# Designed miniproteins, single chains: the designs that were tried, part 7

Each design is a single chain, and the fold is of that chain. pLDDT is the mean over its residues in the fold that is shown.

## One batch from the design tools (miniprotein)

Design m224
Fold by ESMFold2-Fast:
Formats: C-alpha cells, sequence, structure tokens
Structure m224 (fold): chain A 70 residues (1-70)
C-alpha cells in the first residue's frame, strides 16, 4: 500500500470503530463508549493528516475502551 492508500484505509477503519461503538452503546457503558468514539474520531483526523503513529495510538486506546465496555 502507498502512504495515501494506508491513510485512507486507516481512516476508514477508525470510522468503522466509531460506528461499532455507537451500536454497542448502553446506559451502563455510555461513558466508556463516548470516550472511545472521541478517540476514534481523533485517530481518523490524525490518519488523514498523515500522522499514522499518533492515530494508531489513539485507535488502540479506543479499542481497549470498547473491550472494557463489553
Amino acid sequence: LSEEEERDVLAALADMIEALAKRIKTPENQELVDKAIELARKARDYFRQGNLEEGEKLLKEAIDLLNKAK
């Protein structure tokens, strides 16, 4: 993958993580889910800017929060 293609794929993955987070949201886990959505959105923005390292870090944090929300 080119850097441009890699950024597009990672940004799309961040959008998918946000969409999945919204689907699992309950009154009990909403604080963790909302934080994960915020982190996924920031990761998407970093990926679009070409900052793959920071985007990956934030996306991993979002996934960890969603795993705790289960």
Scores: mean pLDDT 82

Design m225
Fold by ESMFold2-Fast:
Structure m225 (fold): chain A 59 residues (1-59)
Amino acid sequence: SAVAEAVRERLRARFDAPEELIDEAVEDAIAFLEGFRMPITVERAYPLAETILEVNLRA
C-alpha cells in the first residue's frame, strides 16, 4: 500500500537497519491498526512502526 511504502521510506532514511526488520515493523504496525479498526495513515502507522523497529534493534 502507499502508506506502507511511505513508512518504509521514512524508516530507511532514519535507521541503518536490515530490510527484513523494517518490513516486519511496518507490517506489524499496519496489522495493529487494522485489528483495532483504526484508519491506516502514515501519521498513525509511522510512530508504531518506529517503536517496533527500535525495540527489535535493541534485542
Scores: mean pLDDT 85

Design m226
Fold by ESMFold2-Fast:
Structure m226 (fold): chain A 119 residues (1-119)
Amino acid sequence: MEKEIEEINEIAEKAEKGDEEAAVKAAHLIPGLTLKQLKASMEGDKESSKKYNEARQKLIEAVDKLIGKNPEFASLYTSGSLRIMGLLLDGDDEGAERAAEEFGKRLGELVKKKIEEQK
């Protein structure tokens, strides 16, 4: 966890400084952090849940700083979070992992598109 959070913080810092590739990677990681946060919360690990939520928020803020507050981006990561939560509540851990990967890819592609549209 700690090493993973450090790597995520480095990606967020690069994205915040205007690194476009880091911003795309940051967006891709958001649903995976939602999954880890929700799993930790369901297992009663409040400390890990808080750390994953803080890391996720840093990635969202870094992307928002680069592309502006984009409603399509917010809608997509919110939809992804709801889908992951629903799958976890149904006990479909493998489905939740697949959803996190699918929404991560979609968020990365959306952010890449929005960066190119701003040039």
Scores: mean pLDDT 87

Design m227
Fold by ESMFold2-Fast:
Structure m227 (fold): chain A 60 residues (1-60)
Amino acid sequence: MQELISKAVGHTIRAIGAELDGDLEEAARSYREAAELYAQVYGPDDPLAIKYRKKAEELA
């Protein structure tokens, strides 16, 4: 489980970087990956899973 959390954090950092660079497609994809990993660890109703899934949808 710790490895999945570390991967989720990595995807979140990548998403923020892509968003700042104006690469909204890469940002949306990375936020989606982060949301999936948080959902696997904590469940689909986890606040972080919901937050990053919403961000991915807003950027798509």
Scores: mean pLDDT 81

Design m228
Fold by ESMFold2-Fast:
Structure m228 (fold): chain A 59 residues (1-59)
Amino acid sequence: PEISDEAVRIAIRLAVEVFGTPLEKIAKKLGISVEDVENIVRGEASEETLKKAREKITG
C-alpha cells in the first residue's frame, strides 16, 4: 500500500508546525526544493514532486 498524497502533506505539516523543522532541512532530506515543500503544505504540489517526497519517506 502506497502512502497517500494527503498523508505526505500531513507528515510535512507536522514536521514544520509541531516539531519546528526548517523547510530547508525537509527539502534536503526529500531531495526537492524549499518551494516544492511549501507547495506540498499548500496542496499545490505537482504529482512529480509528491512522487519524489513519497519515495524518500517510504524508502
Scores: mean pLDDT 76

Design m229
Fold by ESMFold2-Fast:
Structure m229 (fold): chain A 72 residues (1-72)
Amino acid sequence: GPSKEALSLGIAAALIAIGALFNVEVLGDRESGIRDAEAGIELAEEALKLDPENQVAKRALELAREALELAR
């Protein structure tokens, strides 16, 4: 079931992924975007290890991967 740790990690991953997208799309900072996207992926994957059905973590992983692809 949902855990507080998985939810907290998922929220952190989502915020970092949003920051990565902002760095790439708004600021044009691809280097910061890549670093933030990679950090977001790691946090989202940790959240999914704790709760594989966590929708926040799943969406955060999608956003972080999108940011990484846009930064390439």
Scores: mean pLDDT 86

Design m230
Fold by ESMFold2-Fast:
Structure m230 (fold): chain A 81 residues (1-81)
Amino acid sequence: SPVEALLRQMIAAIRGQYPDKPALVARLEQIVADSLAAGASVAEVKERLVALIRSDESLSDEEKEELIAMVEVTARRAEAL
């Protein structure tokens, strides 16, 4: 699926930018995998990913803003498919 490919590409980019946060990356990957398996919409995937990022106490406010922006851009691209 082109949507799945975009979401996986986003997760790979996050892994590259945050190599010191493997637990966060694993949680984001799990949300994507579980949501896609459940037939969730792109909007639902976005909401779940943003909620996880906002709740993660290991992330600075700047890192949260950067990650949320990446999720929102990817979701917008996926919805345009």
Scores: mean pLDDT 88

Design m231
Fold by ESMFold2-Fast:
Structure m231 (fold): chain A 80 residues (1-80)
Amino acid sequence: MEEFRELVDRLIEAARAGDLEAAREYGKRMVELAPSMSPIDVVSAAFRLLAEAVDLELEGKEESAELLRRIAKEVLRAGE
């Protein structure tokens, strides 16, 4: 649980900093862990990423926003 939550925080931090390579690596790890997480943790993480993507898009960080949306969808799919 803590590792998954820390990855969400690290992913958002990397995306906000424009470090898309680090963000992609954190996203991969989240997708790998998603099948082992509770449904509520998976859904909560995905919604948090989608909310941050809205903020990033409003700040003009379109590529970071799109990456977070894609990772959120992949995490939701992996957690099914």
Scores: mean pLDDT 84

Design m232
Fold by ESMFold2-Fast:
Structure m232 (fold): chain A 59 residues (1-59)
Amino acid sequence: MSDEEIRKALESAKEAMKQNNPTILRVALHELEEMLKLSTNPEIKEEIEKLIKEIRSKL
């Protein structure tokens, strides 16, 4: 997965956070966890981990 693809997915996950819909948030959480496994960039990993924590706190 490219950095560009990861950034697009992060933007989608941030939009899911704004909607505060549990179904959308669960989908976003799963996608973020998969991206975290594939990411090698520490700055992107930190952003993913922060967003996972925020989504988990809302569920």
Scores: mean pLDDT 77

Design m233
Fold by ESMFold2-Fast:
Order: sequence, then structure tokens, then C-alpha cells
Structure m233 (fold): chain A 86 residues (1-86)
Amino acid sequence: NEFNEKLEKLLEPLVKELEEKYRKEVEEAKKLYETDPEEAMERLKKIMKEIAEELKKELEKLLKEGKISEEEYKEILEELEKALKS
């Protein structure tokens, strides 16, 4: 609970930046879902993969700065890997 709140605060600037960066592409994928759900899902998966890669880079930076522990870093990476595989 408190760990998730800490992560949300640390990642909030990047999450907001990524939400703005991918906002148009996500909206385009949502619109495409009405006519071509398969292609829309492929585009969303690509966006999710790119977001995950950016998050991994920020997490590595936070780990190097001592803002998160090595165990916290591993737990987040496992959750990202699960999200990418589903």
C-alpha cells in the first residue's frame, strides 16, 4: 500500500509525460477498435511495450539514486513483464 503510493509519487512526472506523449496514439487506437479490433490491439500492445521500456529506464535511474530498493526494483520489473506477456 505505502510502497505503491511512494512509487506513484516517484513515477508521477514520467507517467504524466508518457500519458501526454501517447494520448493521441491511444485515442487513435480506441477509434480503430470500432472498425479493426485486431489492429487496434496490436497498436495498444506496441504502446504498452514502449511505455514499459521508458518505465524500466526511470526505475533503473531511481535505483541508482537510492530512491527505491533493489527488491522494490525487482518487484516492479516482474509486474511489467507479466503485463507485457498477457
Scores: mean pLDDT 77

Design m234
Fold by ESMFold2-Fast:
Order: C-alpha cells, then structure tokens, then sequence
Structure m234 (fold): chain A 70 residues (1-70)
C-alpha cells in the first residue's frame, strides 16, 4: 500500500542520512590530524558538500513524514 511504500522510502532515506553522518565523522577525524593547508581545504570542502547533501535528505525526510501523517 501507499503508506507502506512511504515508510520504506523513509527508512531508506534515514539509512542514507546515517551513512553521510558517518562519512562526515570520518572526515572530521582526518581533519583534526591534518597539517597540510591544501588537504585541510579539500577536507573542509568535502565535509561542506556532505552537509549540504544531508540537509537536502533531511528536507525530503520531513516532506515524506508529513505525507505519511495524512
């Protein structure tokens, strides 16, 4: 049914958000140990990209949760 499909999609998006959080955590740990300015810049740019991807997924999650409640 439609509600079951929405629940499955919500769980899939939650899984993607958790994966991104893990990737950001790993990059932040790498950033704490990095001393090369160019590499620091690269890591910060990658973290920013992943944070933007996470925000898009969080917005999508909210929209799907609102559809599930109706």
Amino acid sequence: SEKQKLRKEILRIIGEILRIIGEIFDLELELEKEEDEEEIRRLKEEIKRLEEEREKLLKKLKELEEKLKN
Scores: mean pLDDT 87

Design m235
Fold by ESMFold2-Fast:
Structure m235 (fold): chain A 61 residues (1-61)
Amino acid sequence: MPSLDELAELSRRIAEAVANNDQKRLEELRKEAEKKGYLELFERLLKAVKTGLENGKNPPV
C-alpha cells in the first residue's frame, strides 16, 4: 500500500506531465507505478486528470 505522500507526489507529476504534453514522462511514471504495484491507481489518476482538462474542470481526485 503506497503512502499518501507518494500518491500525492505521483498525482502532481502526472498533472505536470499532462500540462506539458510530455508523453515520455507519463510513460516513465506509469512504469514506475507498475513496478511498485499500483498501476491501477496511476491509471485512475491519469484518466481523471485528462478528463478534467478536456472538460475545463478540476476533477475531484
Scores: mean pLDDT 73

Design m236
Fold by ESMFold2-Fast:
Structure m236 (fold): chain A 66 residues (1-66)
Amino acid sequence: MTVLTARGASATGVTAGALILIGDGAEVKVDLGEPVVITARGASEEGARQAAEALRAGGAEVELEH
């Protein structure tokens, strides 16, 4: 089970990352505080990697746990 946590993404990065993760069947939670935090559980490794790239492009710090 892959868990993704991303902090500090732009609005565009959050939107792109969330759409990838939701499309991959993950449970996604977004906290719109400062920094913005997105957490996803149950993504595939490929989906999590693609979402991590989108979120990092948006300026986020991304952690992936297996």
Scores: mean pLDDT 80

Design m237
Fold by ESMFold2-Fast:
Structure m237 (fold): chain A 82 residues (1-82)
Amino acid sequence: MLTLLDVAEAVRAAVEAGASPEEVAALTRELLLAAGFSERQADEVAALVRRLVEAGASPEDIAQAVLTRAAQLYSQEEREKR
């Protein structure tokens, strides 16, 4: 099972390699789904990543945003289930 850290590392590497905003967003979505995130959560993080790549954010900042946003969405979903 992919961990959130594995997802963030893969996204960082793609940005460093000069992947397009669309390619990085698609990769983020696919990896988050593989890590057990919902389609809604994966789409929200992918949209954030696309925006950050378009804005010229660093690979490290983008990886950190993936970790932070995915963790926030997971925590919110868990609160709604309780």
Scores: mean pLDDT 81

Design m238
Fold by ESMFold2-Fast:
Structure m238 (fold): chain A 55 residues (1-55)
Amino acid sequence: SKEEEFARELAERLVEAGVKPEDITDEQLKALAEKYGISYETVKRAVEEARKRLE
């Protein structure tokens, strides 16, 4: 979905900016979800997928 694609791109931008996916807190995930109108689960999944790609 477009929401999942946007969340993936957002996670990739954070990694490129030097943010480690593992350092992103649940509070930060919720804040991103609220800011962009994306579900918490979708943002969390995208960040976890970005983390797996780096490991």
Scores: mean pLDDT 80

Design m239
Fold by ESMFold2-Fast:
Structure m239 (fold): chain A 74 residues (1-74)
Amino acid sequence: GASLSQKINDATAENAKKVQEEADKVAKEGLESGDIEGTLKKYLEEGEKQTPEEAQLARQAAKEARKKIEEILK
């Protein structure tokens, strides 16, 4: 079976993947709506209603979504 370190690394990789997938969705919604700030604010507010882990994921995804939007618009 996998070691504890391997399980932690796998969980970290899975979380990073979820952050990127959520960031891609939020960035797309922000760009399509033309209201980037409102889209990000709503996403963060919805995330804060969930578990602490999901709220943290939402904050990370929103940060990455901002970077993706900035790269697309340059």
Scores: mean pLDDT 76

Design m240
Fold by ESMFold2-Fast:
Formats: C-alpha cells, structure tokens, sequence
Structure m240 (fold): chain A 56 residues (1-56)
C-alpha cells in the first residue's frame, strides 16, 4: 500500500516537472492552462503524501 502510494506520488511529481518545462516554452494562453493543471496535480500529490504519513 505505502509502496503503491509512493509510486503514485513519484509519477505525479514527474508529470508536474514535465508540465512546468512545457509551460516555460508555451504561449500565455497555454501556460495558463498548464498552470491550472499543475495546481490540481500538486493538490493531489499533497493529499497522497498525507496518506503515506498516516499509513507509516
């Protein structure tokens, strides 16, 4: 369970990193959409990190 959650967190972190790099090269409209997506993924990552803390 904890290992599965950690794997999910790692996947989300990688996606966020990729989106941040894409945002740097994007036009303002696309950057705004990417920023919103990054925010949602960060919120999910924080929630999963809290769950890992509770399960350990």
Amino acid sequence: EIDALRARIEELARRIAELREKMKESDPKTAEELRAEIKRLQEELTRLDFQVSELS
Scores: mean pLDDT 81

Design m241
Fold by ESMFold2-Fast:
Structure m241 (fold): chain A 59 residues (1-59)
Amino acid sequence: SQAKLEEIKADFDSGKLTEVEAANLAKKAKLSPVELNAFSFYLSEKTGKSLAEITKLLS
């Protein structure tokens, strides 16, 4: 859900969630392919990790 994704992003940006915690919450949120792709790119840019590394966190 978009609302849940925005909540996770806000908590991550504020330092309330680690990248691993944010990824685990995203997995539980049952994101659509579009939402999952957008979030993966977002985490990649924010953390400096590759999309391959982020994909492993989300799997």
Scores: mean pLDDT 80

Design m242
Fold by ESMFold2-Fast:
Structure m242 (fold): chain A 77 residues (1-77)
Amino acid sequence: SIDEAVKLMEEAGRLYREGERALEEGDIETAVRHYREAARLLEKAAELARDSDPALSALAQHQAKVYRERAERLERE
């Protein structure tokens, strides 16, 4: 449902902020885990919205990619 997709996107945003806090504390491993979990929730939100709201689904997919790329960059540094 769209309501469930929106809630998953809100939770993903919360996890992203937790990841940012972990980075401020120098905990790269925890930040990477939070970014990857946020991306996973966004991918689930995209799947839930796919048929009823393709635009929201596309937005969630793009945000998931951004969060995964952020995690990958941190792991390479």
Scores: mean pLDDT 88

Design m243
Fold by ESMFold2-Fast:
Structure m243 (fold): chain A 81 residues (1-81)
Amino acid sequence: MSAEERERLKKRLDELSRQLGQARAAGDEEEARRLAEEIVEVLRELGVEPAVLAAVKRALGLEVEPEEEAAYEAALAEARR
């Protein structure tokens, strides 16, 4: 990706995160879920590690793919003894 594209994605991520906070504060669960899914797609475009992506999806209450869940469990095993 170009540096310009990365900066655009970062700004979009910041805006989506702000909107997600507002939707949650308003109790708009449907809008919050939609915004959470958009955040995950932006993170995927930025090349975020699968384990981190899975952790974010879990924190946002989204469905995690089996391979993403395996990466997250592996990261947890590494962090916890």
Scores: mean pLDDT 75

Design m244
Fold by ESMFold2-Fast:
Structure m244 (fold): chain A 92 residues (1-92)
Amino acid sequence: SASAFQELLNLLVSIAKDGASVDVAVDGGTVTITIGGLSTLQAVGLALQLIGLDLDGIGIEVEISGDTLTVTVSGLSPAQARELAAALEAAR
């Protein structure tokens, strides 16, 4: 739903502001967000927050590698994917 998308967008923008770097890749209705410069404790806490979301129609996959958190968001429209990417780039 549109409301679920906005909740996710606001949360991801907030998380992105806490990182030292943010990279965003868009492939149709899938957005891959790479946030670097996090401590392991920060990355784990943020990952648990993200996987705790129950968002109908939206898939969230989270991966931690060192100081890097990778979030894959799927099930978006192409317009929603571009909106999310633009909001994340603006948060840098």
Scores: mean pLDDT 79

Design m245
Fold by ESMFold2-Fast:
Structure m245 (fold): chain A 67 residues (1-67)
Amino acid sequence: SLAEQAIESAREGNRLAEEYLRRGDLEMARLYAEAGRTSAQRALSLRPSPEAEELLRRAEELLRRVE
């Protein structure tokens, strides 16, 4: 489903953001954290769930860490 695809995309975006943050690549970390946030927001709009809410919180936390 579109909601499952959005969850997958949010999870992958957050994972890549964390990986680039560990490498010190703040530009790539920001790009992927923004992608994760967008996908998590889409997942919430399609089908609200605790998983989608947690993925959104993770993405926003990652974005704060790349300031």
Scores: mean pLDDT 89

Design m246
Fold by ESMFold2-Fast:
Structure m246 (fold): chain A 71 residues (1-71)
Amino acid sequence: EEELEKLEEELKKAEEELEKLEKELKKLKEELKKDKSEEVKKKLLEAEEELGVAAVKLAVLKVVIEKLKKK
């Protein structure tokens, strides 16, 4: 079950990536409160898109790991 171990490592990395993106998003939201510029708004939108992609990847990994554990 080496495949399961590799997927669990990928899951951990995806969780760490998601946490970093969430922290970045929080910082950008605080920055937007102080600076309502289009530049900050664009960065916030880009960070939200990256967070969405990371969340989907994490969800897919969890489903695959669950299916492998049931085999």
Scores: mean pLDDT 80

Design m247
Fold by ESMFold2-Fast:
Structure m247 (fold): chain A 56 residues (1-56)
Amino acid sequence: IGDEIQELLNKAGATEEQQLKISLLIHEKKSAKEIAEETNISVSVAKKVIELAKKA
Protein backbone atom coordinates (compact mmCIF):
# COMPACT_ATOMS: atom_id res chain seq x y z
CA ILE A 1 0.00 0.00 0.00
CA GLY A 2 1.23 3.51 -0.89
CA ASP A 3 2.74 5.96 1.59
CA GLU A 4 -0.06 8.45 0.83
CA ILE A 5 -2.70 5.99 2.05
CA GLN A 6 -0.69 5.22 5.20
CA GLU A 7 -0.24 8.96 5.93
CA LEU A 8 -3.99 9.61 5.48
CA LEU A 9 -4.83 6.77 7.86
CA ASN A 10 -2.27 8.02 10.41
CA LYS A 11 -3.91 11.48 10.29
CA ALA A 12 -7.31 9.81 10.86
CA GLY A 13 -5.92 8.13 14.00
CA ALA A 14 -5.93 4.58 12.64
CA THR A 15 -3.58 2.13 14.37
CA GLU A 16 -1.04 -0.01 12.47
CA GLU A 17 -3.31 -3.03 13.00
CA GLN A 18 -6.31 -1.17 11.55
CA GLN A 19 -4.18 -0.04 8.59
CA LEU A 20 -3.15 -3.64 7.81
CA LYS A 21 -6.78 -4.79 7.95
CA ILE A 22 -7.85 -1.89 5.70
CA SER A 23 -5.13 -2.91 3.20
CA LEU A 24 -6.46 -6.49 3.10
CA LEU A 25 -10.07 -5.31 2.67
CA ILE A 26 -9.05 -3.01 -0.22
CA HIS A 27 -7.27 -5.95 -1.89
CA GLU A 28 -10.51 -7.98 -1.47
CA LYS A 29 -12.38 -5.07 -3.17
CA LYS A 30 -14.69 -4.48 -0.21
CA SER A 31 -16.94 -1.40 -0.29
CA ALA A 32 -16.11 1.76 1.67
CA LYS A 33 -19.01 0.98 4.01
CA GLU A 34 -17.70 -2.55 4.72
CA ILE A 35 -14.16 -1.25 5.33
CA ALA A 36 -15.48 1.46 7.69
CA GLU A 37 -17.65 -1.05 9.58
CA GLU A 38 -14.86 -3.65 9.95
CA THR A 39 -12.15 -1.16 11.02
CA ASN A 40 -14.24 1.50 12.84
CA ILE A 41 -13.06 4.36 10.62
CA SER A 42 -15.42 6.83 8.93
CA VAL A 43 -16.96 5.98 5.55
CA SER A 44 -15.50 9.24 4.15
CA VAL A 45 -11.96 8.14 5.07
CA ALA A 46 -12.60 4.66 3.63
CA LYS A 47 -13.82 6.19 0.33
CA LYS A 48 -10.72 8.40 0.11
CA VAL A 49 -8.41 5.43 0.76
CA ILE A 50 -10.14 3.37 -1.98
CA GLU A 51 -9.82 6.33 -4.40
CA LEU A 52 -6.07 6.58 -3.69
CA ALA A 53 -5.63 2.81 -4.07
CA LYS A 54 -7.34 2.87 -7.50
CA LYS A 55 -5.08 5.73 -8.62
CA ALA A 56 -1.98 3.72 -7.70
Scores: mean pLDDT 77

Design m248
Fold by ESMFold2-Fast:
Structure m248 (fold): chain A 70 residues (1-70)
Amino acid sequence: MEEKLEEIERALREIAEALEKEDYAKAREIIDELLSKLDDKGRAALLAGVQALLDGKSVEEAIEIARKVL
């Protein structure tokens, strides 16, 4: 569980950086790569975190939201 959260946290930080630069292609690449490796619960957590970032929440808030889904 902790290792899965750590991987999602790393991805959310990279996605947040890409979104800040409006590099949507890179953000999508990171999301698609990780989604292929995650189970259903991990995918739900990642997508919840990504949605929080798109809603203008901080990366720390996105990580906390992902943790609650896991």
Scores: mean pLDDT 81

Design m249
Fold by ESMFold2-Fast:
Structure m249 (fold): chain A 70 residues (1-70)
Amino acid sequence: SPKEEIDKIKEETIKELRKAKENGESEEELAKIAQEGQLKILEIVDKYPEVAEYAREKSLELGEELEKLL
């Protein structure tokens, strides 16, 4: 389902963020990873507009996870 695709993008992006943090990547690089994840979520919304609110919530959660890693 589109919600499951959004959840997968969020989980994969968080995993990528954690690896980047462990590797000593910059805050700018972490922000770029989060932005790429958010753009992938928006691609799902373009195809399935009915999940736009769910996508916004998951995008906000992704931003919160980025903040916790900084």
Scores: mean pLDDT 87

Design m250
Fold by ESMFold2-Fast:
Structure m250 (fold): chain A 71 residues (1-71)
Amino acid sequence: MEEIKKKKEELIERAKEVKEEAEKLGDELGVKQAEEAIELLESSENPSKEELIEAEILIAMAEMSVAVTKI
């Protein structure tokens, strides 16, 4: 249980960081994907492994969007 809570917190922090970067770059797609990940993680007190994976994928997509926007 504690491992799930720790991973949830880590993913929320990671999503917030990528959202901030996307906002600075004007990357609307990156902002939207990061916000969706945050909403998914915060909507559940105890996210399932599948929900954590889904959030991680959204965060990775947001990070990739930011990376492409920097080019």
Scores: mean pLDDT 81

Design m251
Fold by ESMFold2-Fast:
Structure m251 (fold): chain A 76 residues (1-76)
Amino acid sequence: MEELREAVERIRALGEALRARAKSPEAQRLIAEATELAIEAARALLGDKNEEEARKLAEEAEELLRRAMEIIAAEA
């Protein structure tokens, strides 16, 4: 549980940092989608106590942030 909670917090922090660097609408959209998934993961983990669902949502959010980072690197 704690490791997954830390993962969700890292996703939120990374999303915020990347948003400051994102110039393209595509990167901004991916970051926004990842942020929504991180919120859903936190709700599943803390509200529903559904660790499996939270893990799936967190993994999807990480994938979206990875794609956003690739776009940001290309536009730097």
Scores: mean pLDDT 80

Design m252
Fold by ESMFold2-Fast:
Structure m252 (fold): chain A 87 residues (1-87)
Amino acid sequence: DDTIEQAVADLYTAIGNWALEKGDYDGAIELYEKALSLDPNNADAWVNLGKAYYKKGEKEKAVEYFQKALEIDPTNEEARKLLKELE
């Protein structure tokens, strides 16, 4: 059951990544929020949610989500790099 929920969360994350690559930032946000409702400890999903908000011009939300990713996984290179770029 939990394994199925994590697989569904991974699918939402994958589709969200595709939406983000296409420039569908609103669609990406919705999909990452669904993924994170099932698996809130997915640091990569938090990073990509922050990237989507940054692309929409919401820098403060982006920083908050990158910080959340680092709270979950302090070794996340993408989150560290993006936070440093936004200093």
Scores: mean pLDDT 87

Design m253
Fold by ESMFold2-Fast:
Structure m253 (fold): chain A 81 residues (1-81)
Amino acid sequence: MREEIERELKIMEAGAEFVKKHKDIFDKDLASAKSPEEKRRRLARYVAMALGARVEIDPSDSPELKKAVEEYNKKLEELRK
């Protein structure tokens, strides 16, 4: 299914572009992690975003990060329609 492949590639490209554009926000979040486990969990979320996967907002996220994740999820949701 060529259309399915093209849509998936666009989603992945959009995810990678979003993470690259907001790298400073994500790097700051990773640097603020209090434990190796928390850092691994946060890193996994950003890797998932770079691959175009939908991610959950963590209640402990900063307002800036919550806004960025919400914008990311909305942008990717439009591409899936």
Scores: mean pLDDT 79

Design m254
Fold by ESMFold2-Fast:
Structure m254 (fold): chain A 85 residues (1-85)
Amino acid sequence: SEAEKLVEEVRKVIREIAELLKKKALEAIAAGEGDVSEEELNAFLEEQLKKVDELLEKKKDDLELLKEWLEEARKALAKAKELMA
């Protein structure tokens, strides 16, 4: 269905954002610029991704909202890529 495709695309984009930001955060940790451990960062990201998955499942019938979330997620991914460039 269109809703299932939108949910999968939002999940994919958000996970790509999380991986890019995680790489940047790990570089900062390695450089001594943060006091957050890699383990704490991984636990936090996994918890947030789980909450996103639960929210997408609850809203899978709202096509307009899913389209908005996909647009916002794509904008966030573009910004994350700029931070990594």
Scores: mean pLDDT 79

Design m255
Fold by ESMFold2-Fast:
Structure m255 (fold): chain A 81 residues (1-81)
Amino acid sequence: MIEEARRLAEEAVRLLEEAGYKELAEFVRKQAEEAIRLAEREGRPELALAAGYHALALALKVAGKDKEAEELFEKAKRIAE
């Protein structure tokens, strides 16, 4: 789960950078890293995965892929609840 969460966050950052949102990409990277670190510390790797899905969903929404973004937001919500 932690490795998957990192991959999702990295993909989100890559998509934002490709779209020209470098500052937003850096912000999302830091937020995802902190969320993953806290999830690892608390022994809740599923929360790291939820953070990864949230990061990717935000990137997809910025890229105009609203349907894909909504699907990932729903996945993150389901995991976090």
Scores: mean pLDDT 82

Design m256
Fold by ESMFold2-Fast:
Structure m256 (fold): chain A 69 residues (1-69)
Amino acid sequence: GEAEAQEHFEKGKALFEEGKYAEAVEHYQKADALLPTAEIYLNLGRAYKALGDFASADEAYRKAAALVE
């Protein structure tokens, strides 16, 4: 549910701040599977960019933009 999605999103942010970008992606993907939001996609894009995966980062940013428009 929404609470579980929020828990995964918060864990993903904490992992990103620790430099654990691959683990952050896993938790953001779990949050996305439960409740997709522009903020989740923006944070996925940031984590992919930190990993050097620019193609996945661009796709995540595009998905974030689509949810705002």
Scores: mean pLDDT 87

Design m257
Fold by ESMFold2-Fast:
Structure m257 (fold): chain A 97 residues (1-97)
Amino acid sequence: MSPGLQALAARLRALGARYPEVRVEIDGGTFTLTFSSNKAALVMAGKLAELHKKHPIVKVEIEGNTFTITIPDDAAGDAVAAEVAAAIEAAVEAGLA
């Protein structure tokens, strides 16, 4: 993985460790988030929809409370990784507040 994607992976692992309501699974440029809270899942869905609209290279698949985020392991993916991490962190904090 690129340095930006490695940093994103580390931030999402830390997020899952901080919030037991969020299960985080990482496989290369694919990040899977599963929420036990319907409220947190709805907040995340809205934030990820805006993120995809701003950065179409960030692919988001939603199945219930499970979000699969795919980012290319290239320079474009590396460039957006920090913004993706910040958006996910903000959505989790807002949904679980």
Scores: mean pLDDT 84

Design m258
Fold by ESMFold2-Fast:
Order: C-alpha cells, then sequence, then structure tokens
Structure m258 (fold): chain A 67 residues (1-67)
C-alpha cells in the first residue's frame, strides 16, 4: 500500500507541475495515471480520499482549459 501511495503522490506532483507550466495535456496524462493507481488502493476510505483529490485536480485542469 505504501508503494501505491508513493506512486500516486509522484503522479499527482507531476500533474500539478504540468498544470503550473500550462501543459494541460501532460497534466491530464499524469492525473489519469494517478486515478488508475488509486483504484488499486485496498483501504476504501484512503482510496476515496485520494479519488477526491484527483477529482479536484481534474476540475482545476478543466477550468484552465475552459479559460
Amino acid sequence: EDELIRRIGEAMSAAVQALEAGDLETARKHLEEARRIADEVPDPSLRQAIRNGVDELEAAIAAKEAA
């Protein structure tokens, strides 16, 4: 589980960096990777918390695309 959490953190960090750089395509790719790994997290509460974070970042990316 710790390894999955580490990988999710890396993907989320990369997505944030890409979003800050204005590279929305790269941000979405990293976010998709984080979402895929989150589905493998065994703890339902932790998995839901991670999914909520991913959804918030996806909304931020979508807002930048719409602007």
Scores: mean pLDDT 81

Design m259
Fold by ESMFold2-Fast:
Structure m259 (fold): chain A 89 residues (1-89)
Amino acid sequence: AKKKLEEAEKALKEAKEALKKAEAALEAGDLEAAEKAAKKAIEAAKKAIEAAKEALKEATTREEILRAIAIILDAIGIIIEAEQLLKKI
């Protein structure tokens, strides 16, 4: 669980950074960079969900369960925001 939680948190961080880059590129009018960054955010968020699901299967404590669920919810939010951004391109 611990290693998979760390993997999920790393992927979630990468997803958040990619979404910020997508938003900055869209604001700058760089539609190609915005699309690429938004797609990277979705891919990283999906990896975070997969790692968090594996962590959840191995979770033995309430804290590990809640942490995995929080990562899944945050990652779903990033996918929604990135998909909404792609609709503006």
Scores: mean pLDDT 87

Design m260
Fold by ESMFold2-Fast:
Order: structure tokens, then sequence, then C-alpha cells
Structure m260 (fold): chain A 102 residues (1-102)
């Protein structure tokens, strides 16, 4: 529906901005800021996934993005900034593909 597409677009665009800002923070050496932004993105995606599940809608695209963000957070906790950047770049790719399909 049109309302579903608007909701998904808003969530994906917000997640895209947060992930891009987190990636830039990592490029500047600010791991703490990156983690803060990624936790916000994670929270946003989990709320959105919950809303979609309650409505019986497809959560697949948001769950794939959330998985890549979770992998980036775990990589940062292990001190692996390069692996975290790879996961964030994949999250950006997934978000952009989802936005194109709306």
Amino acid sequence: SEEEKKFLKTVLESALELVREALEALRQGDVSRALFLLEIARGLLHIAIGVLKLQGLDTGPLEEVAREIDRAIEALRQGDVSRAEEHLEEAIRLIEESLKSL
C-alpha cells in the first residue's frame, strides 16, 4: 500500500543517514560516536520490524539491514574497524536497493 511504502521509505532514509554518519565517524577515528549512531539505527530498525510484524508485512529487507548493523557493532567491539566499515557499506547498499524497489 501507499502508507506502507511511505513508512518503509522514512525508516530506510533515516537508517541510511545514521549509517552514513557512523561510517564517516569511523573514517575520522571516532569509534564512540559511530557506536552511538549505530545503536540508534538498530533501535529504529527493531521498532520498525516490530510494527511490520504486527501488521503481517514483509520484514526481510529491514532484518537484512539490521543484521549488517549488528555485525558492524560486533566488529567494533572486537576492535576491527575495517570489518565494521565493510558491514556498514553493505548496509548502505541494502538500504539503497530497498529504496529503489519502493
Scores: mean pLDDT 90

Design m261
Fold by ESMFold2-Fast:
Structure m261 (fold): chain A 87 residues (1-87)
Amino acid sequence: MDIKPVKLLKKEYTANSGESLTISWEPVSGTKYYSYAVLDKKMNVIDSGRTTSSSITLTLNVPAGEYSVLVINGTSGSFDVATLIIK
């Protein structure tokens, strides 16, 4: 099991609706891939995917409000979460 958990570089991200936003985290050696999900306040998944990079670029055309991004290490299952503020 990877001994280093996934860690997002920021706890809060802010973007305008329809604006491109890059979410980044510390790379974990030996990780095959990362999964991500963007959640609304009701925990509905509004975007999701996988990457082998330590970052994703998102464009969220959604109502202004508070969202969350969850990033999961696909090998260990460790995760981190940050707040997304859409204006």
Scores: mean pLDDT 82

